# Ledger of designs, part 28: designed miniproteins, single chains, continued (5)

Each design is a single chain, and the fold is of that chain. pLDDT is the mean over its residues in the fold that is shown.

## One batch from the design tools (miniprotein)

Design m16942
Fold by ESMFold2-Fast:
Structure m16942 (fold): chain A 56 residues (1-56)
Amino acid sequence: MEEKRKKALELIRATPGVPDFAAIGKEVGVSAETVLELEVEEGVEKLKEAVEKVFK
């Protein structure tokens, strides 16, 4: 399970625009909803990093 999530994150990061959640899910073997959750987590992490950089 965890390895599939890691693969999905790689594909999300490699996509220059909005990821195709269904296509990534099918390729990795997880649901589109799981791929969407991973993208949201990635976005939140990047937002936290940006805020911390500005408000040291």
Scores: mean pLDDT 74

Design m16943
Fold by ESMFold2-Fast:
Structure m16943 (fold): chain A 100 residues (1-100)
Amino acid sequence: SELLELIEEALSLAYAAIFLSDDMGIKRPDVEQLKRQLIALLEELMKDEPVEKVVGRILRAIGDGLQMALDLKDTVTEELLEKIFNEAKKLFEQAQKLLS
């Protein structure tokens, strides 16, 4: 599903932003809020699926986000962090438009 792929990608970027901001010592409640909204949307769309499938998508998103954060750790700036967050928001908005 294109919709589930967009949400999983957005969630991966949100987790990357969380891991990078934490490493930089920056608190980003806006990124945490986006993460919660993405998880809630994923759970709603997969409400009739086995819980293992929902958890599997979340764990993959966490793993992908962590890998991105590790790859960017030595080059990350507040500007790059903001770009990652903005891309996550853009994908979330695209997912919401597909639901309309």
Scores: mean pLDDT 89

Design m16944
Fold by ESMFold2-Fast:
Structure m16944 (fold): chain A 95 residues (1-95)
Amino acid sequence: SDDDKKQQLLDLVEDGVGEFILTAINDLREGKLSPKEYEEALKKVQKLYDEIVSLVQQKSPLSDIVSQVEKLIDELSKYNPVLAKKLREQVDKVL
């Protein structure tokens, strides 16, 4: 059902954002990412994640949730293209 797909998408996005945060912390520790770049990346990803959570809670159409998930994947691809590709493949299997 669409409700089952929405829940699966939310779970995949939560896992993907978690992996992103761990990678960003490691990049910060290794000097590959500045403190300012780290804070800006976290704020952008957090905002997109919060928008997805809001759409799911409001019982928005699956198409709107998918559109917002694609925006999150696009943002993640700027920082971690390997993670973004993995998340995209997992999302495509749910749809």
Scores: mean pLDDT 88

Design m16945
Fold by ESMFold2-Fast:
Structure m16945 (fold): chain A 108 residues (1-108)
Amino acid sequence: SFEKWFKELEEELKKKLEEQGASEELREKAKEALKLYKEVQELLDELIKKIGVDKLSEELKELISKVEVLMKEILENISEEKLEELIETLKKALELLKEEKKKIEEEE
């Protein structure tokens, strides 16, 4: 279940932030990153079910790959710079996903 996996990810990040003695600013960035990550994954799953992975743009595939790499790096060592990069990458991915969804809905 994605919901179960996401909850486990959220709890792991929260625990790591507490163990590092992270600032309030870093905790807020982690919270923003998690919200965006959930939105991206939910919309990506919806689009894949409608059109399949092979029909996703190469730019979108590259952004999703970058998100996965950044998330793994953040889980190993949480930094403000990596969280900011993840947030910006997620925002770009979300914009492209919303544009693709709109095109599909307008063609239905």
Scores: mean pLDDT 82

Design m16946
Fold by ESMFold2-Fast:
Structure m16946 (fold): chain A 77 residues (1-77)
Amino acid sequence: SMEEEERLRELMRELGLSPSLSPHLLEAVDGITTGEELNRRLPLVPGIGPERINKLNEFAAENKVLLKDVLRRMGEL
C-alpha cells in the first residue's frame, strides 16, 4: 500500500539504503526461500550489515510480509 511504501522510504532514509541496491540484494539471495538463509547471506552484501538486516526483518514482520518482498519493494520506490 502507499502507507507501507512511505514507511519503507523513511526506513531506507534512516538506514542509508538506496533503491538501486534492490537488484543486487535480490541477486545475492536468488534461489533462497528461507528466512534463516536470507539472514545468513544478506550481511555479506557490501553496505548493508546485520543491524540493517534486523531493521528490514522488523519491518517485514510488522507488515506481515516476507523479507524478500521488502527487498523487491525497495527497488520499486
Scores: mean pLDDT 74

Design m16947
Fold by ESMFold2-Fast:
Structure m16947 (fold): chain A 77 residues (1-77)
Amino acid sequence: MLNVTGEDLDNPHSGMAGRVADFVRQAGEDAGVTGNFRVLIEGDKLTIINEETGKTVTLPLTASPEEVAAALKELSK
């Protein structure tokens, strides 16, 4: 099972956090990734955190689904 939660550090009341978390989750599900991840939005960047290992990857908010899937796979090692 893949769980992704989102948090917008610039605007905590923004619906963007939920939309970005859904995007990351979909990219991960399509790539067969499992685990618990947290996504932080700050400016034009996206930080993905593996909640189990504490490993992080930072991507631009314009990252492709393929770049997101690759980051999630790296975080799962």
Scores: mean pLDDT 79

Design m16948
Fold by ESMFold2-Fast:
Structure m16948 (fold): chain A 94 residues (1-94)
Amino acid sequence: DLLEEIRKLLKDVPEEEKEKLLERLKKALEGLRKDPENAEAHFELGKVYLEVYKLTGDKKYLKLAITDYKLALAIDPSNEEAKKLLEEVLELEK
């Protein structure tokens, strides 16, 4: 259960901040459940994974963020914000 895994990783994060992040995760996952080619849902999921990486230092989530930004851009190449965030996270992977 991805939600439970991330909830446990964020146990020391303030409750309000943690619940906001988990709600964003739920919405992105529901968007993808309804439409696996939803570019906006992939972009939002990437942003959630990047935030989990920043809070935990776990590079697994940095790699997941990169993957979802790439998927968002493959579906919608016009998303300039996703292009900029992908460039930034690729620098963090170095």
Scores: mean pLDDT 88

Design m16949
Fold by ESMFold2-Fast:
Structure m16949 (fold): chain A 85 residues (1-85)
Amino acid sequence: SDELHKLIQEYNRLVREFLDLYSEGMKTLDEEKRQQVDQLGLELGKIEIDVLNALRYYSDEEVIKFLKEATERVRRLIEQLKELL
């Protein structure tokens, strides 16, 4: 569906944005803040596993609902990461 395609593209775009900020933070921040950045990276990893499982096993309608929640979770991680930079 067009909605599913758009949600996958938006999810992938946000993951890329997070990874760019993560890479910058790991290179530029002090040890205490890098530990916080690492924790956010682990949280993203959990979201990615959940998304992979949803895409593999769920119906399109279930994946759409799941991707909306996953997209919001990644946006929250990006905002937390930006606060550390």
Scores: mean pLDDT 89

Design m16950
Fold by ESMFold2-Fast:
Structure m16950 (fold): chain A 84 residues (1-84)
Amino acid sequence: HMFLSPEELEARVDALVDSLEKAAKEGRYDTALMAANIEITAADLEGHREVAARGYRRVAEHSEKLGDKETAEFYRKKAEELEK
């Protein structure tokens, strides 16, 4: 498989996370959240821990803003674990 650069992965993760609020308004929140999680988890598995940690942190921030406190707490903890 062809791998993306860390910068390309960060841009892809950012695009998915930035789409969460719009997806929630369109009734696609769960699908968008799953897509973001898949991409961030793939970045972590490929060794891009800093990209993954930032991605999880941003998912938590957007989820909290949307009132999804359970998802926000879950992803905040995942980001903290990767930042060790």
Scores: mean pLDDT 82

Design m16951
Fold by ESMFold2-Fast:
Structure m16951 (fold): chain A 93 residues (1-93)
Amino acid sequence: GDDYLKCSLPLDEKCKALLVQALKDRGIVFGCSLLDLLNAIVTGESTCSVDQNELLFVVKMIVVDVTGQNWSKELALKVRQEVLDYLKSKGLL
């Protein structure tokens, strides 16, 4: 639906918080930490989940839904960097 306010890059604090929460919620389902998911986005590999393909699909879907942008390696790198910087600024890393 057209009802989502899409987050532009660079991500604002509300968009970063929403993305972090969505990733944490999915991390619980897969038994993965937030850092595991952020690394999986960029590397295309997961060491925390047996179903790597499902994990990667879900993580890509969350990033696309939050940012409103098409999936790309450049988007993955930017999102990971912005989320890591956000977590460090909040003392969560």
Scores: mean pLDDT 73

Design m16952
Fold by ESMFold2-Fast:
Structure m16952 (fold): chain A 87 residues (1-87)
Amino acid sequence: MYELRITAVASPDLAAELARALAAAAQAAGAELTISQTPVGDLVRTTAVLRFADLDQLRKFAQSPHAQRAMELMAQAEYSSAETREL
């Protein structure tokens, strides 16, 4: 089992697009997604945890256009981090 943790601080519009991209990517890969968004001043902090049963699911996620879109959105965020670990 693998876990991907994402944190991003971005404008409300960017945060909403990121949440949609992550949800679409998780659905395409069959991965579990837990996502929360909290206000941080005029910005929104998105915290997402994706769980993958195996490397095949993780690969399907990474190869999806939705995951690529999420990465592009994270690059535009004021702050972003992503960490992958094996459980």
Scores: mean pLDDT 88

Design m16953
Fold by ESMFold2-Fast:
Structure m16953 (fold): chain A 100 residues (1-100)
Amino acid sequence: SLLDVAKEAAVLAVKGAAEGKSLQEIQAELRKLLDEKNVPADDADLLLTVLTTLVQEYQRGEMSMEEMIEAAARALQQVFGASEEEVEELKREMREAWEK
């Protein structure tokens, strides 16, 4: 589903940021994922914009990783209709990606 791909994209963005990848590397990996999953262009552009903006704010020191994780989960809730249970699950998956 689109929500499942959005969750995968959010985890990928957090992992890339935690590993010290450049914004450009993370953006390229996100584009590849969204293209491979045949995400519609408007949804892909929205996901890419949201996640890229959060990564950039984190890399500038404008937010902590925990704040980035919260913001990404809430963005998926607001845009793609994730339930509170799915939001909490996504936060756990993103924290695991950050810690590994």
Scores: mean pLDDT 86

Design m16954
Fold by ESMFold2-Fast:
Structure m16954 (fold): chain A 61 residues (1-61)
Amino acid sequence: SVAELLERRKAELERVLRESGGDAAVVRARLTELVAELHAQGLDAEAVELARFGAELIAAA
């Protein structure tokens, strides 16, 4: 489902944050790619939610 896709993308950002040792620049780069991918698929609401989630992760890093 689209909800499962969004949850997988959120988990991917959490994984990137963990594996990079909290590198906000690496998380931002991956967030940009994933948001663009969702927009390209017409999933604009999900792209906005992922951007919001990713911004919170970056602020905490």
Scores: mean pLDDT 87

Design m16955
Fold by ESMFold2-Fast:
Formats: structure tokens, C-alpha cells, sequence
Structure m16955 (fold): chain A 96 residues (1-96)
């Protein structure tokens, strides 16, 4: 899961951002009931997070609220930690 996300992000982000973004991406995929070990599912989440994405409606309602500025990075990180058990932080989400 985490290694799959890190491989997907290599070459797209600076090395220092790969681990935190990969962790946030895996947590969001898991919360969306997607398989975080499947690179196609991770790519779907990543594309859904981009501005103006047609894939945005595939994301969980709380993730959509964060994208629309209705939920803070810290609030989303707390939800993801509680629902997935992954140690995702507001900083990790800020790098998406």
C-alpha cells in the first residue's frame, strides 16, 4: 500500500514530499473503500484531488468538503486517523 503510493509519486514530487503525500493518499483511498495497494485506485484518488477534476465525486464526502474549504486540513487528518488507523497529519494533507 504505502510503497505502491511512493512508487506512483516518484518523479512527480520532490523526494521530501513523497512519504507524507503517499501516506495521505493511502489514507484517503482506504477511507473511500478503495484498495490502496492497487495503483489504478491510488491514481483515481490522486486525479480526483486535482482542481476541476471530473473524478472529484468519487471521493468521500469529507474529502470533498476539505477540497471546497468547508473542512480544515487538521479536521480531515483527524477523521482519516480515526477511520483508517494511519498516522496521517495536517502537514501530510497540506502537501496534496
Amino acid sequence: ALETAKELLRGLLPDEQIEPVALALVAIAKYNNMDPSNPSHLATVFLGLQPGSAMKPTLHEDVIKWLEGKLSQAELAKILREKTGLPVTARDISLL
Scores: mean pLDDT 78

Design m16956
Fold by ESMFold2-Fast:
Structure m16956 (fold): chain A 119 residues (1-119)
Amino acid sequence: MEERERLKAEAQRLKEEAVKLGIEASNYTGRALEAYRRYPDDPEVRELAEKAIELSNEAFRKMGEAGRLADEALQADIPTARKHLERARKYLEEAGKLVKEVKSITDEIEQRARELAAA
């Protein structure tokens, strides 16, 4: 029972981490799209915005897999639950790396937009 409660708490934490990463990804992608709307004819802004959207979509796919595995862990026996939560953690780690890359690209788009505004 104590081990089950610990696994349940970890599953909930992973689901909360997925939600937080999703909010971050949405915010960065939204900022990238706003820059693209201001400078739709700039090829660098367009290419970076398209890349940010693609990486954000991959991050959301991995967040979804992590959430699914966390939910499956709640219904599984303890050994299977541990394996599901380990896989969920790996998906969230990968999603976190993708969200950091989306942030970096969004920062590049905003820098390019500032350069275009100064011209």
Scores: mean pLDDT 89

Design m16957
Fold by ESMFold2-Fast:
Structure m16957 (fold): chain A 85 residues (1-85)
Amino acid sequence: MREEIRELAREVAERLGLDPEEVVRAVEEFIAKAAAYSGDEELAEEAALLRLKAAVALLEGKEEEAKELEEKLKKLVEEAQKKAA
């Protein structure tokens, strides 16, 4: 897992009052499952990164940035589906 993803996962956990180890483990499991489904580990890591960035933006009250990040995630998933078909 990329260091950026691990760092953001811990930050989100701290802001939400969750166990950082459990959140990091959940993100690692998400990436593993997404990579198995898509056949692309880099794509799975980018999806996780965008999701975590959107969560941080929402926690900071930056709704516009969060929406933009969610749109990027949706486009990434759509492109992955097109390549798989």
Scores: mean pLDDT 79

Design m16958
Fold by ESMFold2-Fast:
Structure m16958 (fold): chain A 100 residues (1-100)
Amino acid sequence: EDKKRIEKFKKALESQPLDDEAAVILAARSVVKEAEEKGFEEKKIEEVIERGKELVKKLREGADPLEILKEIKKLAEELGLELAKEIVDLLIEQLEKQKK
């Protein structure tokens, strides 16, 4: 069940320091993984992967990691990927806590 995956992810976040690039990569991978698991067409999966790569490129060019994570969350919402959206929300919360 999705609840067990969320619980494991929360425990992983508590045990490891999270860097900005790792957070964005984890968020993008969560969107791709859930889309694949839900049986999205190959062409649609390719489009999601390319959008994820563009967002990682923006981060490497100096974009705010929190803004990039919010864009990934919007992508998950547009695709109806509720589990990926929850994972991205957890990543946003973790990065915000680390800035304090």
Scores: mean pLDDT 80

Design m16959
Fold by ESMFold2-Fast:
Structure m16959 (fold): chain A 108 residues (1-108)
Amino acid sequence: GEKEEIEKKLERLEEAIENGDIEEARKAAEELKEILKKASVETLIYAAERLEELYYKAVEMGNIEGAKIAAELLFYVGKELLKKAPKELIPTAIGFVLRGMGMLLDLE
């Protein structure tokens, strides 16, 4: 299912960031974007939550480029969710967009 495919790509992204392999992290991020573009609302929310966790892990590790990748993906997920979300989940989608942007600004 979608969740299993997203999980594999998130694991690859997390591993690349943990290893400091920014080229692989960027590649995993682009592959993840293509899957997220077609993903269900439930899968997008799941991915957003995992990307927020990854952002904080990258910051804790001092991996600023990895943190930027996670924040950019969170912003992307928020935008995709905003396109697909029912009216009651629009605030959730806006929240992910704003947090992703705030994270990018914090990293400067």
Scores: mean pLDDT 87

Design m16960
Fold by ESMFold2-Fast:
Structure m16960 (fold): chain A 66 residues (1-66)
Amino acid sequence: SSKLDQATTLNNLGVVLKDEGKYDEALKAYQQALQIYEECRKELPEDTYLKNVQTLKDGIEACQQA
């Protein structure tokens, strides 16, 4: 799905923005990726979905604590 590719790109963008100290922009990118994964939950194996969601939650937490 093109939406899942967007979610992966948004997660990668979030990491780059966080590393640049752009925490508000990184948080928005992570949150958008999370929404896409939640919408496409049935398109992924459960373990892959849970791993991707956990990665995004870790990124969101890192931005919120910065």
Scores: mean pLDDT 84

Design m16961
Fold by ESMFold2-Fast:
Structure m16961 (fold): chain A 55 residues (1-55)
Amino acid sequence: GELKKQVGAEAGTLALLGKKEEAETLLKSTVKSLNLTADEANELSSIATETASSN
């Protein structure tokens, strides 16, 4: 729900700041911690990418 959108946005912001490794670590940690499916992991990644593209 909201947590997934928030984490995705935070990861996208980290990527915009040039901290791509930290962004990927956050995404991987969240997927593992919440036991997300492949589809949910892809959605989280998409949110991060969308946030990173909002210059």
Scores: mean pLDDT 78

Design m16962
Fold by ESMFold2-Fast:
Structure m16962 (fold): chain A 95 residues (1-95)
Amino acid sequence: MEEILKKIEEDAQPLFDSIDAAIKNPTPAQYAVLETLLKEIKEKKEEIVKYVKETEGEEYAEAVEKMLEKLEKKLEEALKEIKEKNPNFKAAPFT
C-alpha cells in the first residue's frame, strides 16, 4: 500500500504544482480547464475506483480514491480562490 500511494502521489504532484501555478498567475483559459477537470473527476471518480478495484484490487483502489479526493478538494479550493480574486472569469463552456 505505502509504495503504491507514494507512486500515485509522485505521478499526481505535477498536476498539484500546475494548480498552484494557476492560482499565482490565473487566466480565463486556465480557470475553464480547472473547472472542466473538477467536473470530470466528480463524474468519473466512482467508475475509475471501481475499474481499479476490479483490475488491481482493493488496496490500489483505496489509494486512487484517496488521491482523487485530494485532487477534487484542491481544485475546489483553487477555483474558489481564483474566482474571488478574478470575479469576471467565466464558467467553463458547456460544449
Scores: mean pLDDT 75

Design m16963
Fold by ESMFold2-Fast:
Parts: sequence; C-alpha cells; structure tokens
Structure m16963 (fold): chain A 94 residues (1-94)
Amino acid sequence: SEEEIRKLVGEIYKIFVELKKMGADEEDISKLSTLVSNAYRYFKEGKYEEALRYAKQAKELVEKMDIPEDIKQKLLNTLDRLISILEKEVEKAK
C-alpha cells in the first residue's frame, strides 16, 4: 500500500541518519539515498517498474556496503519489503 511504502522509505531514511553518525562511507550513503529517492519518486509517478529497478539496485548496494551486520540486515529486510510491494504494484499495472 502507499502508506506502507511511505513508512518503509521513512524507516530507510532513519537508518541513513544512523549510518552517518557511525561514520559509514559518505559516497555509499549518497548513492543509496539517490537510489531510494528515485524509487520513491517513480512510485509516486505510478512508474512501478522503474521504482522496482531502483529499489533492487539499492538492495545490491547495501549487500556490498561495509557496515555492521545488524544494520545491514535491518536495511535488507526493509528493502525486501519495499521490493515485494513494488512487485505487486507492477503485477496490478499489467
């Protein structure tokens, strides 16, 4: 749902604040922020396939990031939920 996507994106941004505070790589955070922002923008525009591609790219980046495993798993779980919702929206749009 739209409300669930807003909640998940908000949770991801809260984790970005945590990553900045712990001194995680600024370039990785910037790239991740851009990918998540693009996913949310395309979702708002009804472009669900584009939103899904950006969400999947965000997940791939997180898997490669040198961050604590607990934070990484939290991000991956949140992104997996976002991806699942976007996949359902893509199916509905067919």
Scores: mean pLDDT 86

Design m16964
Fold by ESMFold2-Fast:
Structure m16964 (fold): chain A 79 residues (1-79)
Amino acid sequence: STSSAANGAVNTTNNSNNQYMNQASSGNSQVQQQSADQMSNSQQGLTSMANKSTPSAQVNLNQQATISQNNQNTFNNMI
């Protein structure tokens, strides 16, 4: 369930990021800021889950957190 929840958080972050990037391409800076905040909150959630998980689950959660960070870096490069 912890791994499933982590995958859900990553997928939700990616889907929201894609939607917000499409809207931000219309020039709405507020949408860009909102997307960045949401991605940051999702990443903090993944890190919190990793810290509360068994050592074996932490490896997978840390990988998901890295994916989230890479998505955030990609978004920041588009601003």
Scores: mean pLDDT 60

Design m16965
Fold by ESMFold2-Fast:
Structure m16965 (fold): chain A 73 residues (1-73)
Amino acid sequence: MELELRLQAEVSLQLMEASVHLLAKDYAGAIEAYRRAIELLRRLAREVPSLRDEAERQIRLLEEQIRKLEEQL
């Protein structure tokens, strides 16, 4: 439960950093923040089986966001 909350908080922080980068039009910085969020979500999926499917769905959405941002670079 504590590990779950820590990982979720770290994911939220990376997503907030990505939003700040997007507002600054720093697409490269946003992509890096999304990649860090994906790594944390993969850890969450391994450590918390009840959240695995949700984490995997979020990973797919973030991978799609990265792909779209890379097209703008």
Scores: mean pLDDT 86

Design m16966
Fold by ESMFold2-Fast:
Structure m16966 (fold): chain A 55 residues (1-55)
Amino acid sequence: MDMEANLEASRAGQEYYRRHGLRIGPAPPSAEDLENAMRINRVANETYEKKLKEL
């Protein structure tokens, strides 16, 4: 019965990643961009967990 809640929480995390995640350009991402992407992914996962607990 947590499937809808899990899906919604997952969507929130994915939305954060999509909005603030790594942007793909004509050149490969820099090491700094990669580190920032990892940081953003961590926050996205935290957002997912927080949202899951709220639902």
Scores: mean pLDDT 63

Design m16967
Fold by ESMFold2-Fast:
Structure m16967 (fold): chain A 70 residues (1-70)
Amino acid sequence: SVEDHVRRLRDQVLQELRDAGVSPELLELAGSGLDASGEEALRLPDPEEGIRLAERAARLLLEIALAQQA
């Protein structure tokens, strides 16, 4: 389901950020961004489009957060 996919993406991104040693504040911001994009993905009528949106958003959030940590 889109819900399961969104949850796994959230867990994976936050774990990668924790492993990279990002601050608790940055983790909270990333989590909020993932939650917002996940909600948007769930609102889409096509589950496949929802999954693609969630994957793209997760990738961008991970990239931005890691760049800010560097």
Scores: mean pLDDT 83

Design m16968
Fold by ESMFold2-Fast:
Structure m16968 (fold): chain A 71 residues (1-71)
Amino acid sequence: SAAEEQRILEELEKVFGIRKETAEEALEAYIERLVAKALEAGAPKERLEEVLAELEKLDPKLAEMLRKVLE
Protein backbone atom coordinates (compact mmCIF):
# COMPACT_ATOMS: atom_id res chain seq x y z
CA SER A 1 0.00 0.00 0.00
CA ALA A 2 0.99 3.66 -0.28
CA ALA A 3 1.30 3.85 3.50
CA GLU A 4 3.72 0.90 3.50
CA GLU A 5 5.84 2.50 0.74
CA GLN A 6 5.95 5.75 2.70
CA ARG A 7 7.05 3.84 5.83
CA ILE A 8 9.91 2.16 3.96
CA LEU A 9 11.07 5.48 2.46
CA GLU A 10 11.03 7.12 5.92
CA GLU A 11 13.06 4.23 7.36
CA LEU A 12 15.65 4.46 4.56
CA GLU A 13 15.95 8.25 5.02
CA LYS A 14 16.36 7.83 8.78
CA VAL A 15 18.93 5.01 8.66
CA PHE A 16 20.98 6.03 5.61
CA GLY A 17 20.09 9.67 5.07
CA ILE A 18 18.80 8.71 1.63
CA ARG A 19 16.85 11.51 0.00
CA LYS A 20 14.59 11.19 -3.03
CA GLU A 21 17.51 12.45 -5.16
CA THR A 22 19.56 9.37 -4.13
CA ALA A 23 16.70 6.87 -4.52
CA GLU A 24 18.05 5.97 -7.97
CA GLU A 25 21.40 4.89 -6.43
CA ALA A 26 19.58 2.71 -3.89
CA LEU A 27 17.51 1.16 -6.68
CA GLU A 28 20.65 0.54 -8.79
CA ALA A 29 22.31 -1.30 -5.87
CA TYR A 30 19.16 -3.37 -5.35
CA ILE A 31 19.06 -4.30 -9.05
CA GLU A 32 22.74 -5.34 -8.92
CA ARG A 33 21.92 -7.72 -6.05
CA LEU A 34 18.94 -9.18 -7.92
CA VAL A 35 21.01 -9.82 -11.07
CA ALA A 36 23.77 -11.46 -8.99
CA LYS A 37 21.21 -13.76 -7.32
CA ALA A 38 19.65 -14.68 -10.68
CA LEU A 39 23.06 -15.62 -12.11
CA GLU A 40 23.90 -17.67 -8.98
CA ALA A 41 20.55 -19.49 -9.39
CA GLY A 42 21.68 -20.52 -12.89
CA ALA A 43 19.69 -18.08 -15.01
CA PRO A 44 21.25 -18.00 -18.52
CA LYS A 45 22.84 -14.65 -19.35
CA GLU A 46 21.32 -14.79 -22.85
CA ARG A 47 17.82 -15.01 -21.34
CA LEU A 48 18.51 -12.01 -19.10
CA GLU A 49 19.59 -10.04 -22.20
CA GLU A 50 16.30 -10.96 -23.95
CA VAL A 51 14.35 -9.72 -20.92
CA LEU A 52 16.39 -6.49 -20.98
CA ALA A 53 15.39 -5.89 -24.62
CA GLU A 54 11.70 -6.21 -23.72
CA LEU A 55 12.14 -4.10 -20.57
CA GLU A 56 13.75 -1.30 -22.63
CA LYS A 57 10.41 -0.89 -24.45
CA LEU A 58 8.59 -0.41 -21.10
CA ASP A 59 11.20 1.42 -18.99
CA PRO A 60 14.39 2.49 -20.83
CA LYS A 61 16.07 3.82 -17.66
CA LEU A 62 15.60 0.59 -15.72
CA ALA A 63 16.83 -1.42 -18.74
CA GLU A 64 19.97 0.78 -18.90
CA MET A 65 20.68 0.14 -15.21
CA LEU A 66 20.31 -3.64 -15.64
CA ARG A 67 22.46 -3.67 -18.81
CA LYS A 68 25.19 -1.75 -16.95
CA VAL A 69 25.17 -4.37 -14.16
CA LEU A 70 25.44 -7.27 -16.66
CA GLU A 71 28.62 -5.74 -18.13
Scores: mean pLDDT 64

Design m16969
Fold by ESMFold2-Fast:
Structure m16969 (fold): chain A 82 residues (1-82)
Amino acid sequence: SDREKLEEMLKKVVKGAEVLEKEAEKTNDPRVARLAADLLDREIEILEELMKKYGASEEQKEMLEKLKEIRERMERRAEELE
């Protein structure tokens, strides 16, 4: 179903975001954290549109909030290193 595909996409995006965060933490180059924040901003926008269209479970909303928290941490890291 579209909802099951959305859940699988959310899980994959969360895993990718966690990997990007770890890579950004390994370097003092602000561009890595900036890239992560920009990518996450776009992914969050698309996921919010899909969740609005297909509906969202509480688990899916929690995964989206986790992505927003990772994006905020990456934004702060980029600003602190710039």
Scores: mean pLDDT 85

Design m16970
Fold by ESMFold2-Fast:
Formats: sequence, structure tokens, C-alpha cells
Structure m16970 (fold): chain A 99 residues (1-99)
Amino acid sequence: SKEKEIELLEQVIADVEAIIEAAKTESLSKAEIQARLEEHLALVQKYAEENPDSEILKRVLDRVQSLVAQVPNMSVAEIVRRLELQRDLLLWELRKLKS
């Protein structure tokens, strides 16, 4: 449902924001950021699997999978920038659903 998609997107956004905040304030290593991103991927994958008709969650899953796959070739600063872009895209999707 639309209400369920809103709830799940808000949870995904909160998780992304927590990773960004930790990376900026806690001086996380690349390995620590990668571990948190793998946990984030598992969360998004679970939500997409439980809601197979959600095109939004499928798009979010694709973006998170692409980011995680690229992490070995990225600096910490690049990972943070990509997470900020992901957050902005998620906020845009959420605003569209709430309209």
C-alpha cells in the first residue's frame, strides 16, 4: 500500500541519515562504513522482497546494490557524497508519495 511504502521509505531514509552522520562525526574507517552499508542493503532487500509490487522499493534496492558494489573503488569522501545523493533521491520519492 501507499501508506506502507511511506513507512518503509521513512525507515530507509533514517538508516541512510544515521550512516552519513556516523561517517562525518565518528571518523569511521572505510571497512566500518562498508559494514553499515551491507546492513543497509540487507534492510532494503528485505523491504523489497516483502513488497514485490513496489516499483519505488525496487529502484531503491537497485541504487543501494550499485553503491555497495562500487565501495571497494571509492574513497570515504566519495561514499559519503553518494549517500547524500541517495538520501536526496529518497526524500524526493517520499515527497511524491505524500502529495
Scores: mean pLDDT 88

Design m16971
Fold by ESMFold2-Fast:
Structure m16971 (fold): chain A 84 residues (1-84)
Amino acid sequence: LTPEQREQLEKDIILALLEISFAVTLIAGERAGVSPEDLERIRKLGDEYIAKVEAAQSVEEARKIADEGIKELNKLLEDGIARK
């Protein structure tokens, strides 16, 4: 692999992990009985962070964005559960 191909592969792995984390968060929220409105907020935020990771110019940037996205998604999930 060239350095460019390796960086793209690492970014693709980060994106896949974020997509999986997002899907798990939605399933967990639905099972916990989070409101449809809060689930929609989680979905929208997940879509936004996925787009940001796709647009990232480096592996380091992609990792920072993905880590931030996972933290924000978890916060929305916790807030949604707490509203019950």
Scores: mean pLDDT 84

Design m16972
Fold by ESMFold2-Fast:
Structure m16972 (fold): chain A 67 residues (1-67)
Amino acid sequence: MVAEELREAAERAMLAILRLDPSATGRVQELASLAQEGIKNPETAPEVRKRLEDLAREAEARLKAAA
């Protein structure tokens, strides 16, 4: 449950940034990099890692669509 809430909050934050300013691609890229760093951290729980991977993929897709 906590992991799902963390994922949802991160997704909402990213979508809010894109809605507020579609040109804020640098901010979205920074968040995607942070998610990748969390994925590489061996202390990250497997379910949280999966959520971060999904978030990173969506961020990359949005950045490509905005380009």
Scores: mean pLDDT 64

Design m16973
Fold by ESMFold2-Fast:
Structure m16973 (fold): chain A 80 residues (1-80)
Amino acid sequence: MDEERRRRQGEIVAAVLALNPDIDIEELIEQLREEGFSEEEIKETLRLAKSLSKQQAQDILAQIRADLEAERARRAAAKA
């Protein structure tokens, strides 16, 4: 449960880093530690960010956006 959530957050962070080189990496690392990410999870996220092309990062964010919109639609339908 928590592993799946952290894995998905790691992918989002990696894609955002790949697209936004002006982000303070040290500040981001501290935030991830405060959210309960392990050193290995942070290291893997940074490794992924460096390996992603701009196109791959955009594709990851587009897929995540689509998944979040689908989840939001399910919750809205369940409440209506």
Scores: mean pLDDT 75

Design m16974
Fold by ESMFold2-Fast:
Structure m16974 (fold): chain A 128 residues (1-128)
Amino acid sequence: SHMQQQQEELRQQIDELVNEFNDLTKGAEEAARLIEEDPERGTELVRRLAEQIERTSARAKAAAAQSTDVSDLRRLANALGFLAGALVDLADVAERVGDREGAEHARRAARTAGDTYLFARRQAAKLE
């Protein structure tokens, strides 16, 4: 049915978003390593990650608003929660090495990921 096709497409979109957030978490961990070794390259990576997080979070909010699957919403929220934690850790590393710009980008990205996490969690709660 048309509804089954829409739900299948939405599940695929959420699977892709979960994978993208997992990749962004790995990117944040790599940025934390790189900022200690090469602060200029580390700061640039943090900036690009922050821009990607803004775009991917907007897509995630749109998908979460349409989803009626609690399991999909919980998986999305969990991926965003891990990302937010990794970005807080990245901000702490950046601050420790004196990279104020990298720390500010990481903190803004952490807030965006955290806000998106809360949105997905709230959408899941409405269905329970």
Scores: mean pLDDT 90

Design m16975
Fold by ESMFold2-Fast:
Structure m16975 (fold): chain A 86 residues (1-86)
Amino acid sequence: EEKKLKEEAEKRYNEEVDKLMKKYGVSVSQYVAAEILRANPLDPASDRELADILGISVGQLRSLLKGIREAKEKQKKWLEEQLKKL
């Protein structure tokens, strides 16, 4: 079922993100708040400001963001491959 595959892909993505957050010592709630500030169309927060909010270095922030993007792409590709088998 397509719905179950989408739910499984989301769960897998969330598990990978949770592992990354724990690796860098970042709270999910703090990350969500920082992402909202970064996405502000009028005054987007800088990488330095976001790193400060999360209590990590700019380099660690960039590594975290790269890891999250890679996790998203991995689960999207997995979901697309599973849907092709239906």
Scores: mean pLDDT 76

